# Designs tried in a protein design run: designed miniproteins, single chains, continued (3). Part 110

Each design is a single chain, and the fold is of that chain. pLDDT is the mean over its residues in the fold that is shown.

## One batch from the design tools (miniprotein)

Design m11812
Fold by ESMFold2-Fast:
Structure m11812 (fold): chain A 100 residues (1-100)
Amino acid sequence: SERLAELANRTSELVVESMKKAKELLKKTKEEGTEEEQKEAEKKYKEVREKVTEALGKVAKGMLYYAYGRLYGDESDIEKGLKYVEEGLKIAEETLEELE
């Protein structure tokens, strides 16, 4: 349970950082960029939002499987829960790395 919470919290931290960086990049491009650069920046911002949504969705799914597995004594659901949260974390890490 502590490990699942730690991974979920880490995913949330990376998601917040990615969205902050993506928003700052979009703002700078809107102030300093051409119309074409602004359009591309908006598209990239939407892509980051989609990846972040996928990461959070996997964490939510993982937490649900983990909760069901704990409530009903199903070890396979506990394992699925952990794997989904780990997948969400990986997506969040890769998304932030792409933004640097």
Scores: mean pLDDT 87

Design m11813
Fold by ESMFold2-Fast:
Structure m11813 (fold): chain A 92 residues (1-92)
Amino acid sequence: ARERVRERLIELALEKGLDEETARELAEKFVALLEEAGVPFEVALELLETHPYRAVNVLLAYFQDREGTLAELKEAKPTEGELAALARADAL
């Protein structure tokens, strides 16, 4: 799961016009932040595959305020995929 999250983040950075070296460095830093914040890689991967740019923004918000971000997402009528990912994160 970790390696797949890293690969997907590299792809997104390259799509935005970053070079491969910068994309790899940013992906490694983001993966480290996910580990520090306790975000499951399976949840992060599902969000990145279904809603890539929205997922990056949501995960960054989650690093700053976990409880507030979860409450906001529940109010925002998330998609079935987002609800499934949130249910897994909340169950841990």
Scores: mean pLDDT 63

Design m11814
Fold by ESMFold2-Fast:
Structure m11814 (fold): chain A 82 residues (1-82)
Amino acid sequence: GIAQEIIDELEKAASALSEGDIDSAIDALEKALALAKESGNEELAEILEKAISLLKSETNPLKAAEKVSDLLLKALELSKSL
């Protein structure tokens, strides 16, 4: 279902961030965002938009991962409750 698809994309984003692959992390988060918007979950969509914005504005991969780690965890917890 849509919840599992969002979880799969969030796990891909986490994996990409652990490897310093910011572009792949953004791609996965943008796919999760599209699914969140399709499901009508505004809170999840807002969290994902904030995470994407932070990754796009931060040039240091380690700082980018640090800034988004809490948002990614919250997004994953919300997705599991769908």
Scores: mean pLDDT 83

Design m11815
Fold by ESMFold2-Fast:
Structure m11815 (fold): chain A 67 residues (1-67)
Amino acid sequence: VQEKVVEEARKFAEEAGSKSILDTVERSKNNHPESIRSNVVDEANKISKELGKEAEERLKKVLEESK
């Protein structure tokens, strides 16, 4: 469900402290709800380079399990 993906992305954004991820989620929700995961993953990949591999794996796992 797209709503669950949005909530998971918001939780990750809060953890990462990134408004960029939240903005990406809201924009994707309005234009392409089904693309929220791909858009969030793309944005998270940029952030994860700074946070580390563990944060990247956590986000991917959450998004995958939400399918």
Scores: mean pLDDT 63

Design m11816
Fold by ESMFold2-Fast:
Structure m11816 (fold): chain A 89 residues (1-89)
Amino acid sequence: MEAAEEARRGAELAMEAGKKVPGPKGAAAAILGIGGLTSLWLAEKFPEKLDLAEAVREAGADAVAGGELAGDEEAIEAGRRGLELGEEL
């Protein structure tokens, strides 16, 4: 479950960093973080509808994109780690 934990951490960091960055880049980063967290929540509650490995890859990618928009290196790193671990699922 390390992949899901890293992807969740990355998405949370992207959302929080996005809230602190003014303007459209901050808004986009926050939306991406929320999207990643939503994908992970859907996979947890409705595994028949969304595969956990796919949700982890989606959340990891969203965390990287959001972290890049907000300038948050921890979000980018956690997102990349989630993606790498998600490829092994």
Scores: mean pLDDT 84

Design m11817
Fold by ESMFold2-Fast:
Structure m11817 (fold): chain A 59 residues (1-59)
Amino acid sequence: SASAAETLQAAIDAARRVLAQGREAAVRAGKEASERTGGTDPANAERAGIAAADMAARL
């Protein structure tokens, strides 16, 4: 039904908002872990966090 398509779109929009919040938290966690393993370069720590967040988001 038409209402099913509207419900699906709303669910996708809600999921995107949650994933955006989760990605930010994942990047921060990855950065902290990278710093603890001897990575004092913030750019390298940030890249590691971003890579980890992207991999975790893959189905």
Scores: mean pLDDT 66

Design m11818
Fold by ESMFold2-Fast:
Structure m11818 (fold): chain A 63 residues (1-63)
Amino acid sequence: MKGEIVEVIGGGAIAAEAELGLREGTRAVVLDENSDGYATVRFLETGEEGVMPKSDLRPIGLA
């Protein structure tokens, strides 16, 4: 996952919308994989960083 471009899916889309104003299908780059099944990502639309459950991220390519 680190270095991959991912899409926000499922419940992560709702969380990202509430926190950062982003929606389902928002693209991000994985910066780091954290413990407990989370990843630190940078959202491509805003340049902001957030922590997302890996289950709410779908890989679509490399950055």
Scores: mean pLDDT 68

Design m11819
Fold by ESMFold2-Fast:
Structure m11819 (fold): chain A 83 residues (1-83)
Amino acid sequence: MPSAVEGAEEGARAGREGNAEKALEGLQKASLSGEREGKYRASGSAGTGVVGTAVGLSLGDREFAAEMGAKGGEKGAEAAREE
């Protein structure tokens, strides 16, 4: 299974469940694996999600962080499946 899709789906699921820290882990996995697999669109979407989730966590807004993680994971998974 492509690691980029798996990581992005994990990030999206964790984000929807309000787990910003696990969403961040999934997005980091998707970003790195997408780059390795040549899925640059997926890597970029996951990377943007990493930034948004990290900013939310740094501000103490865990709900916003989880929402950004879910959004980044959903876009990353969609891009990874199309590439």
Scores: mean pLDDT 79

Design m11820
Fold by ESMFold2-Fast:
Structure m11820 (fold): chain A 75 residues (1-75)
Amino acid sequence: MESVIEALKQKLKEQAKEKLVQASSDQEKFKILSQVNDKIVSDYENANPDASAEELAQVRQALNETLLELYQEES
């Protein structure tokens, strides 16, 4: 699980970095981060239909924490 979460965190950071170049405000930055996060979560859920509720909760929590860290780093 930890290695999967780490890979998803890196994917969020990489995709967010490319899209954040166009962000002109904190609101736009948060919107971009949220959209990337939502897509990664949805892609993971679709690829892992047998994933437990606990596993999905861990993925969502880790990605949400990473999103908030990325949002705060430029504040």
Scores: mean pLDDT 79

Design m11821
Fold by ESMFold2-Fast:
Parts: structure tokens; C-alpha cells; sequence
Structure m11821 (fold): chain A 69 residues (1-69)
């Protein structure tokens, strides 16, 4: 169904964003989710932007999975 296709596309987008987040974090010497969140709070706009996008996609996936139930 188009709903299942949308969920699969969002999962793919989330995986890509997570890969981008961890690659960026590694380039900055950050080794944990806590360190990434702290760097974002300390003004790293790229990390903050990626975290916000991941959160938005994750929330949309949860919403659509509830619709599928």
C-alpha cells in the first residue's frame, strides 16, 4: 500500500540521516549520543539540524505505524 511505501521511504531517510549524524560526529571527535547532544546544545547548528530532522522523521514513522495498526 502507499502507506507502507511511505513508511519504508521514511525509514530509509532516517537511516541516511543517522549515517550523516555519526559521520559528522566522528569527524568532530564525538563518540556518544550524549556528546552529540551536548555539542548541539553548545551551538553546533549542523548537529542540531540533523538531530531535529531525525526526531521529525521518527515521529512521522510512529504516527504512520499507528495508522497501519
Amino acid sequence: SSLQEKILQLLKERDKLLDELWELAESKGLHSGREIEQAAKDGDEELKSLLNKINEVTNEIKRLLDELS
Scores: mean pLDDT 87

Design m11822
Fold by ESMFold2-Fast:
Structure m11822 (fold): chain A 88 residues (1-88)
Amino acid sequence: MTLEELRRLEEEVRRQARAVGVSEEEIQQAYDRYRDHVRAWLGRDDDGSLAVELETDSDETAAELDVATVLGISLRVLREKIEQLERE
């Protein structure tokens, strides 16, 4: 996993957020609402591409995840990993 891969995925997620019309404030609110109910981590898809994976604590939480919430959680996971690697 490289900083280049992480930054490319972050830019793609941010591009999707802008296309959907999600603001940075809405992203922060979504993260704050679901952070205790959703685990997210960086994995690889079947093609070996970097991907953000999500796990919810309940079926009810999973049903409440809209596109804005998923994008917000994904951005936070990516930013945390980028900051971790930039400090190394």
Scores: mean pLDDT 74

Design m11823
Fold by ESMFold2-Fast:
Structure m11823 (fold): chain A 79 residues (1-79)
Amino acid sequence: MIELSDEEKEQAIAYAEQLIAALRAWAEANNAPAEVQALLDKLAALVEEMKTASNEEFLKLAREMDALLAELAALLDAA
């Protein structure tokens, strides 16, 4: 079992928040479809859950975030 330090969790969360903010700004500037906006909202909600999660739950939420990012990438490639 890999235990994440609080600092590692904070860094991961900060990076995710910055990425989501950048993607949201891009989506607004490019009139991205509603599906992209909905995925960004789901990603933002996941980040909020990660802030209070246990180490095991954090890893589970990180995998869910990875899956949502893959879905977002596929949607953007299809557009």
Scores: mean pLDDT 78

Design m11824
Fold by ESMFold2-Fast:
Structure m11824 (fold): chain A 59 residues (1-59)
Amino acid sequence: MTEEERLERLAERMTIEQLEGVLDAVDYWIKESTNPEVKERYQRARDVLRRVLERKRAA
């Protein structure tokens, strides 16, 4: 299982409120990170979390 697949499975188990909180934290870490590799990893995580949040809100 890829890191993205594991994160998506974990996010599916979270509430909307928990996902919003995690997204806020990830956005903060993206802003604070100066390392491009770390920044890109957080951006990929944000995209996965955002897609799960959008699906939960649409349901």
Scores: mean pLDDT 81

Design m11825
Fold by ESMFold2-Fast:
Structure m11825 (fold): chain A 61 residues (1-61)
Amino acid sequence: ALDELLRLGSEGSRAARAGDVARARELRDQIAALGEQHPELAPVAAWLVAEIDRLIAEAEA
């Protein structure tokens, strides 16, 4: 679960930086869902979601 969460975060950040906003949002939503399934990982999931959302906002500016 944690390894998958970190993989999704890495992929989401890469997609956002590449301007692939649709892919970044898809990966962000998968991270959020994983955080809901694993409450112990919720703080890490929330941090990754916030980081991807920040990168998406920068790419769309």
Scores: mean pLDDT 82

Design m11826
Fold by ESMFold2-Fast:
Structure m11826 (fold): chain A 108 residues (1-108)
Amino acid sequence: MKGEELKREAEEAAKKYEELGKKYEEEGNYDEATKVYLEGSNTLSGLTTRAVELGEVETAEHSAELAERLAKKAIEAGKKSGTTESASYASAAAISAIGSQVEYELAK
């Protein structure tokens, strides 16, 4: 079995969401940036679950780290937005990142 395809998919997804979120930040649209980073974190969390199911523990670790990185970006963008909606998205991102870390730890 090979985790190479999932690892590449995770890296590609992370890059896409980071680049899109950064463009929204550059426009001063922190609400949309927060949402994009949250969607990215959720996507990487899904890939972490898939990697765990396939027994690809190293790929799961990598995907979980990328999910956490995007979640942190969502939290920071949400802080800059100052809206209740962005605060909700930031909270969701934090929960998603914790979930990915737990799945990885349980896989070992």
Scores: mean pLDDT 79

Design m11827
Fold by ESMFold2-Fast:
Structure m11827 (fold): chain A 118 residues (1-118)
Amino acid sequence: MSLEELLKLAEEAGELASSPDPEVRKRAAETLAELARTGNPEVLKAALPTIEKLLSDPDPEVREIAARALAEIARSGDPELVERTLKAAEKLLSDPNPEVRYLGGTTITIAEQQLKKA
């Protein structure tokens, strides 16, 4: 996909993330996770605000998918994005869902390792 197509997908996922339907928000989170795997800094910067929002979603499955997307952004190694993922992941350590807490810890470990390389 082109950069323009990826940025359009990030915008569309942002709209779907505001849906009252948790299944629609899960699809938005899954799209954002795929965008996070591209490793493109412009795409990651576009996706990150919606991912941060979905980390506070009432549905634990939405939070889990968003947390997985956050970990992928941490793997990008972009210092500004990595610092943002570290701050977001620290909030996940207090999540009632054990998988979300685990992903928070994983993201912190990845982010700290990336920041030590810079």
Scores: mean pLDDT 87

Design m11828
Fold by ESMFold2-Fast:
Structure m11828 (fold): chain A 64 residues (1-64)
Amino acid sequence: MRWSLEEALELVKGVLQQLFDAGIVPSDDEVITIVRLVSDRFGLSDEERKKLIEKTLEYYKKLK
């Protein structure tokens, strides 16, 4: 299945929320690693991966 950037972002948000609910606060580097794994898994381009990292880190700053 090809995932859109927005579908990939929603998946990453879900992973981060599950970690947060489990009492785990990932570092920025760990968040970037999650985004890379999701991007590689679902065949996102390098440009889409970069945008996904930027959007995910912005979302994560709000959660902290």
Scores: mean pLDDT 76

Design m11829
Fold by ESMFold2-Fast:
Structure m11829 (fold): chain A 104 residues (1-104)
Amino acid sequence: LLEEAKRHLEEAIRLTEEAIGLLEQHYDKVPEALEKAREAHELLRKGLQDPENAVEYARKAIEKLSEARELVAKNDPEHADELVRLLTEAGTHASRARALFLKA
């Protein structure tokens, strides 16, 4: 269970990093979304380093990922499909990690 929680958190980090890379290419259109994605990435990394507080870090990261997704959809709809997919998948993995940490 704890190992599965960490695996989901690692996948959320990977997907968030991919989204950050794409957002950096479109920084002039969605700078606030890039900032939110970077905040989420740092929170997910903190959760991985500090499992005792991982539930709270994952919760905050999910909020930041949701904010980034909304900003992308609103401000850059032409590039939204891939970014929304990546941010949604990252949020799903973070949510699963949070649920598993709560059971552990």
Scores: mean pLDDT 83

Design m11830
Fold by ESMFold2-Fast:
Structure m11830 (fold): chain A 93 residues (1-93)
Amino acid sequence: MVEVEIEDTTVDKSAKNITVKLRNLGEEADEVIVVLTPEKDRLRVVSAAQVTIKPGEEVEVTFPRKDSWADKLIVRAYVDGELAGNEATVTIV
């Protein structure tokens, strides 16, 4: 079971940025892939980033928004191809 959690998502409409806050609740450092998909097309990846999160660490990952992105995005985190325990929805309109 993946012990990485999405704690928060923040949208800066002026800077056109989305920031995802993640925490590692486990005892080992994890390589995490953060994936953004449209809410209406969850198989289409519009952005992704990789980050290493140490045990108990909180990390922020910032994505520049593209004008072609959907109004609502689903944020998912993956460790070794397994989905982290929660997903988050971001409204960017």
Scores: mean pLDDT 76

Design m11831
Fold by ESMFold2-Fast:
Parts: C-alpha cells; structure tokens; sequence
Structure m11831 (fold): chain A 86 residues (1-86)
C-alpha cells in the first residue's frame, strides 16, 4: 500500500545509491517515491523527488559529480520530511 513510510524508505535508499554512485538505481527509487507521494496527494513532494531524479540523471550523463554530496543530503532531508508525515 502507498504510505509515507514507504516513500521515505525509497528516498533513503536513493540517497544510499547516490553515495555509492549507483545513479541508475537512485533514479528508479526517486521516481517510485514520487509515484507514491502523488498517490498520497502530495504533488509538491513528488515534484521535489522528480527534480532530484533529473539532477541525478544529468550527473550520470555529464560525469560531473560536484553535486553528488548535495544530492545525497537533499534526498535524506526529503526522506526525513516525508517520514514526519507518517
């Protein structure tokens, strides 16, 4: 079932994947979290997860890892924010 706890766990897994440079897996987790957040009626939070997915895809495409640490932090912060709603 769609839940804030499930979305938060996916966002946490996305942050771990970014830290490990597994960008393809990170994008999958971020997009799945966005889908769940939309089902819960939180389009605002879904948009944030989708923006993170786009930045991870750009980082993978360009090889510019200067934003990697910031994206890990952003995904973790979003996970914590989502978990507070559970």
Amino acid sequence: SASYEEAAELLRKAAEAIEKKDYETAVKYLREAARILRELGRDDLAVLAEMLAREVEEMKKTGDESKRKKLVEAARELAERVLELA
Scores: mean pLDDT 89

Design m11832
Fold by ESMFold2-Fast:
Structure m11832 (fold): chain A 71 residues (1-71)
Amino acid sequence: KEETKKIIKEAVDELYKEGLITPEQRDKILEAIDKGISSKELMKLLRENLTPEQIDAFIERIKKLVEERKK
């Protein structure tokens, strides 16, 4: 749970620094994570606030960060 929050926050920050998401999109995702929402609720929030391309970039970034932590 705690590690998952760290990975999601890192992915969101990386997307923001690369200019792939807006400050408002970043803030909405971080607020939802801090509230401890479920994966299903997070995916719904992403679909409502991000484009499909932004969602794909976010998922791929999370996968990369998870793999780096397994090594």
Scores: mean pLDDT 78

Design m11833
Fold by ESMFold2-Fast:
Structure m11833 (fold): chain A 85 residues (1-85)
Amino acid sequence: SAEQQQKLQQLSQLVFQIEDALENKDIESFKKSLEELIKLLETNEFSDEELGILRLVAEELLKKAPEELHPYIERLLELIERKES
């Protein structure tokens, strides 16, 4: 559906912005984009496959991000786990 395509486009854009901010060590943009991703997850339905991909993204972010950012990424992971339940 058009709504599903728009949702996935927003998801892809936010993931790109999060990864870009992390590479540039832009902590404020990282936090902002991550909070927008969390909001997108809270306000939209995602398939198990989509949630699985998001889990892999969040796990990769934990590996790459400085430890001070881990609590923010863990919030995303907790939301994904709650949605998979």
Scores: mean pLDDT 85

Design m11834
Fold by ESMFold2-Fast:
Structure m11834 (fold): chain A 83 residues (1-83)
Amino acid sequence: SPVDAAIEALESDPSLSEETKREGIAVLEHVRRDPSLRAAALERARGLLKLSKEAIKKGVHVDLAEDVVRMLEIVIPALEALP
């Protein structure tokens, strides 16, 4: 499934912090268990991606923001692929 593939991608990514991996996996698992959460999770994820990209552009919390962007680039397509 898109969610299983995304969880494997997060677990296998050596550039992601363990905390960021856990957060991404938790979002995917929550939406898998309760599909009614998908729209809200996707909106929040897209908002966070925009904020994180702006933080990188401004040179603020760059390491954390880059970690979050990498995680969200895996999570967002998986959420979009859910029915």
Scores: mean pLDDT 88

Design m11835
Fold by ESMFold2-Fast:
Structure m11835 (fold): chain A 136 residues (1-136)
Amino acid sequence: SLTDEQIAEQLKRAFPGFTAEEIAISLLEGRINEEKRLIEQAKKMKTPEEAQALVQRAIASEKDALRIIDALEKHLNLHPGIYKVLKDAEEKALKIEQEALDNKYTPEQVAKRFEEIRKIYEDALKKARELYNKLK
């Protein structure tokens, strides 16, 4: 596993010339696109067991995103307001997904919860962009 410093170094290499805030916004756009793919995958699932496996992969992705957000804050000096917006969004997503797993949701129920998470990320993206624009 990578350290927070190693994650930060990889982010600098992947996003040359980007500010920490621009990296955070780009990653959040990626989270929205991933959630759209998860919704379509959930719609194609046939059993609760398949849906639960998809939710477990989504939870792992949210935990990885939280590590990336923390690395941006600790090593790239991410603006604290943008940090809070991104962290709050991922923590809300994780809670929704954990509830879907604990209650053994069907594919249709999982798809609906992923739609709720997509809206959380879209709201977070709007807030992060508004905060970043105030820094210009």
Scores: mean pLDDT 90

Design m11836
Fold by ESMFold2-Fast:
Structure m11836 (fold): chain A 103 residues (1-103)
Amino acid sequence: DPELEELLERLREALLNNDVERIKEVAERAVELGEEAVRAALDEILRIRRDHKRYDAVITALSFITSLLVEKHGVEYVKELLNSMLPESEEEQRRLAQEAAAA
């Protein structure tokens, strides 16, 4: 999807530069495009958190996306979306819990 690829490229650049205005524009566009775009944007945000440790940019992006989703779809939608992004296997959940306990 060319629109989704362009959105993710813009998001990556905005996160790496901590460009708050661009992060907001990308968040609004992701919510407008629908759940697949929101999921892809959230995955990219979490990737940047892991690989680049840009916590301020990550918090800003998550704040804009969750606020926009709550305004348009309500709190329950956001909870379901985030829950659906958790690992499906008990083994992966156990691994994440073990990593969290070790940190």
Scores: mean pLDDT 74

Design m11837
Fold by ESMFold2-Fast:
Structure m11837 (fold): chain A 56 residues (1-56)
Amino acid sequence: GRTPTLEQTRRILAAARAAMDAHPVDGPEASTIASEAGKALYDELRPEVEYVEETA
């Protein structure tokens, strides 16, 4: 099983909180910012191995 490190978990929580605080989900840009945050979270979860999707 692959488990995120404590550091990755902390970054994910911090990033999500910062994004929500900056944009309280009441504007047209909120959706775009949420999407960007999601990408950053995925990048943090992805370890040192740079792999691409295996099924596209």
Scores: mean pLDDT 58

Design m11838
Fold by ESMFold2-Fast:
Structure m11838 (fold): chain A 56 residues (1-56)
Amino acid sequence: MSLAERLSELLATVDASDEEKKRFYVLFFSHNGDLEYLLKHTSLSESDIRRIIESL
């Protein structure tokens, strides 16, 4: 499974809007999964962001 497929699968488990998930996906790849950046610039919960990054 590619990193993109794994991220999409993990995002499917998150209780957030499709727009919020799309923004996270785009910023994840543009910023190489930078946890600090994603916490500051996306609207997913901190626990979901940490779980996603640690699960990849």
Scores: mean pLDDT 85

Design m11839
Fold by ESMFold2-Fast:
Structure m11839 (fold): chain A 77 residues (1-77)
Amino acid sequence: ELSPFEQELFSKLSPEQRELLLKLKEKLGLSDSEVGYLVNALSPFSEEEFKEILEKMLENPEEFVNIYAEAVKKINS
C-alpha cells in the first residue's frame, strides 16, 4: 500500500510520473522527504520534462545529484 504522503503527492501526478518516482525511490533508497523535495523542486517543469528528468536519473543513478543540479539550473535560467 502507498503511504498517506505518497497518496497525496501522487494525486497531482500522472500515472507515468508516479511509476517513475516509485522506481527511483526504490532504486536510490530515497526517503519520503527526499521524494517530496524532488517533486517540489521539479514542479516548474511540464509533465513530459519531469518524466525525462526522472528517466535520466533511473538510467544513470550514479549521476542523480548532477542530473538534479542541471534540472534546477535550467529552471533558474
Scores: mean pLDDT 76

Design m11840
Fold by ESMFold2-Fast:
Structure m11840 (fold): chain A 112 residues (1-112)
Amino acid sequence: AEELLREGERAFAAGDYERAVELAARALNEAVAAGDAELAARAARLLHRALYQLALSRLGESEQVVVSRITALGIEMVGAAFDLRLLGAEEAAEELTERALETVRELTEAAE
C-alpha cells in the first residue's frame, strides 16, 4: 500500500488526477485489508483530493458528466469514511466526512 500511495502522490503532483484516484483507491483497499489505519487515512485523504480536482476539471462538461463526478466523489468518500471507522480511525473518518460534505456542497453550487 505504501508504494501505491507514493505513486499516487506523484501522479497528483503531476496533475494526473485520474491516475491519482486509481492509485489512492488501491492503496486504501490494501491498507484496509492490512488493518493499517494510518495508511488508510493517508490514502483516503489523497483519494478525496484527487476526486475533488477531477470534479473541478469537469465543471465545464455536460450536466450529466458533472453530476456523475460529484456523485462518484460522494460515494467514494462515504465508503472511505466507513472503512476508517471500522479500523477505529474515528477522528480521521470524521475529518474526511466533514471535508467531503464541504467539497460536495461547493461543487454542487459551482455546477448549478
Scores: mean pLDDT 81

Design m11841
Fold by ESMFold2-Fast:
Structure m11841 (fold): chain A 87 residues (1-87)
Amino acid sequence: MLSENEKKYIKQLVELLDEVIERMKAFKYDQSLIEAVERIKELLEKAYETGDKSYLDEALELYKNLPAEHKRKLELLLSAVKAEKAS
């Protein structure tokens, strides 16, 4: 089962992914990338609600299996959103 610190981290990551998804839609990113990120977010939300680490593991596996270009785009957006929220 997930610890309270892991659950807090997941909640923060879900909030970041919400913003990332909005930006991907606004800038007309590939629909397949948007759908993959929405699925990752859904799995993280289930991990938070249930405390079941298997949902977190499934989200990580889905991320690992993204095409290299999709990973790069997602990492750039996550970095940008994180930087803006830290400012």
Scores: mean pLDDT 82

Design m11842
Fold by ESMFold2-Fast:
Structure m11842 (fold): chain A 65 residues (1-65)
Amino acid sequence: DILGEALMAMIQILGSVMGLDVEVEYEGDTIYLTSHDSDEEKSKEFFKLAEKAAKNFGFKFVYKE
């Protein structure tokens, strides 16, 4: 699905722009986000934005530690 892959790429770019060490994956109807960053405040803000974007486009969102 082109939309899922585009959304994954956009979320990955956002993480990079925010200076976060994150991994974004797309499978089925779900976007998976893994953070290796120690900045909890920035990570929480990023996760909230990523979850909102995923849900707005009809995808499920899962955060992995």
Scores: mean pLDDT 78

Design m11843
Fold by ESMFold2-Fast:
Structure m11843 (fold): chain A 83 residues (1-83)
Amino acid sequence: AEEVRRRFAAGREKVAKMKEGRKKLLVVGEVLELLFRGLVENKVEEALKKAREIVEEAKKRGDLSEEEYEILMKELEELEKMV
């Protein structure tokens, strides 16, 4: 449980360094809010799945660059392995 929270905190710091421009901030904020809610509600697996879908949809809309998409997806995959 604590390991998942530590990983989430590390992921937030890494993602925060990618925040340039308003659209990127909105996508990152939505993902972080979902993951935080999943942790609070003890539904981390469901929150991770939904966060992944949001990141994929944002990539399709052009709200995320290829690099930003790859970083976010890799962090979500690592978090999924720890649940």
Scores: mean pLDDT 70

Design m11844
Fold by ESMFold2-Fast:
Structure m11844 (fold): chain A 70 residues (1-70)
Amino acid sequence: SSIEEELEKIIDEYEKRFDMKFTPAARKKLLELVGDDIEKLKKGLGRLLEHYLDTGKTITEEDVLKLVSD
């Protein structure tokens, strides 16, 4: 089970590979916004990377709403 496990694994891989950190609320909002769409998740993660890579910033729910919504 299920698409949610795959999406969480992708987020975990991005955290490890790019030294990114998410609040629990940010992870939840990201998953809500992308639904079951792995490509939409990767696109959203790409936008977050472009903005926050190497900043040391913990990504918040508000950051996700700004860059991943729509």
Scores: mean pLDDT 82

Design m11845
Fold by ESMFold2-Fast:
Structure m11845 (fold): chain A 104 residues (1-104)
Amino acid sequence: MEEKIEEAKKYFDKAVELLEQGRYDEAIQYLDKAEKIFRELKDDVGILQVAKGYYAVAKKLMEEGRYDKAIEYFKRALQLAKELNDESFIKEIEKMIEEVKKKR
């Protein structure tokens, strides 16, 4: 289990690096890998980090006018936030989804 946590953290760190490079599709692939491991381990802290990662990617996609893809990843972040019962993050993501839909 320890080894899997470290693997998930490495995938998450790689996703953050790729996001900073504007490589959003690759960042998403690494977030997906990290999410799978953290969910198997029921690691709420890891799941929250991944949710924030999807949210960050969605915000960058929104800034680039990629609205449909931004909505997809805001919804993925929303699903994880709901699983964690993070009411403030749920409200923030729902507001962002509404704003993106208005720009289409």
Scores: mean pLDDT 88

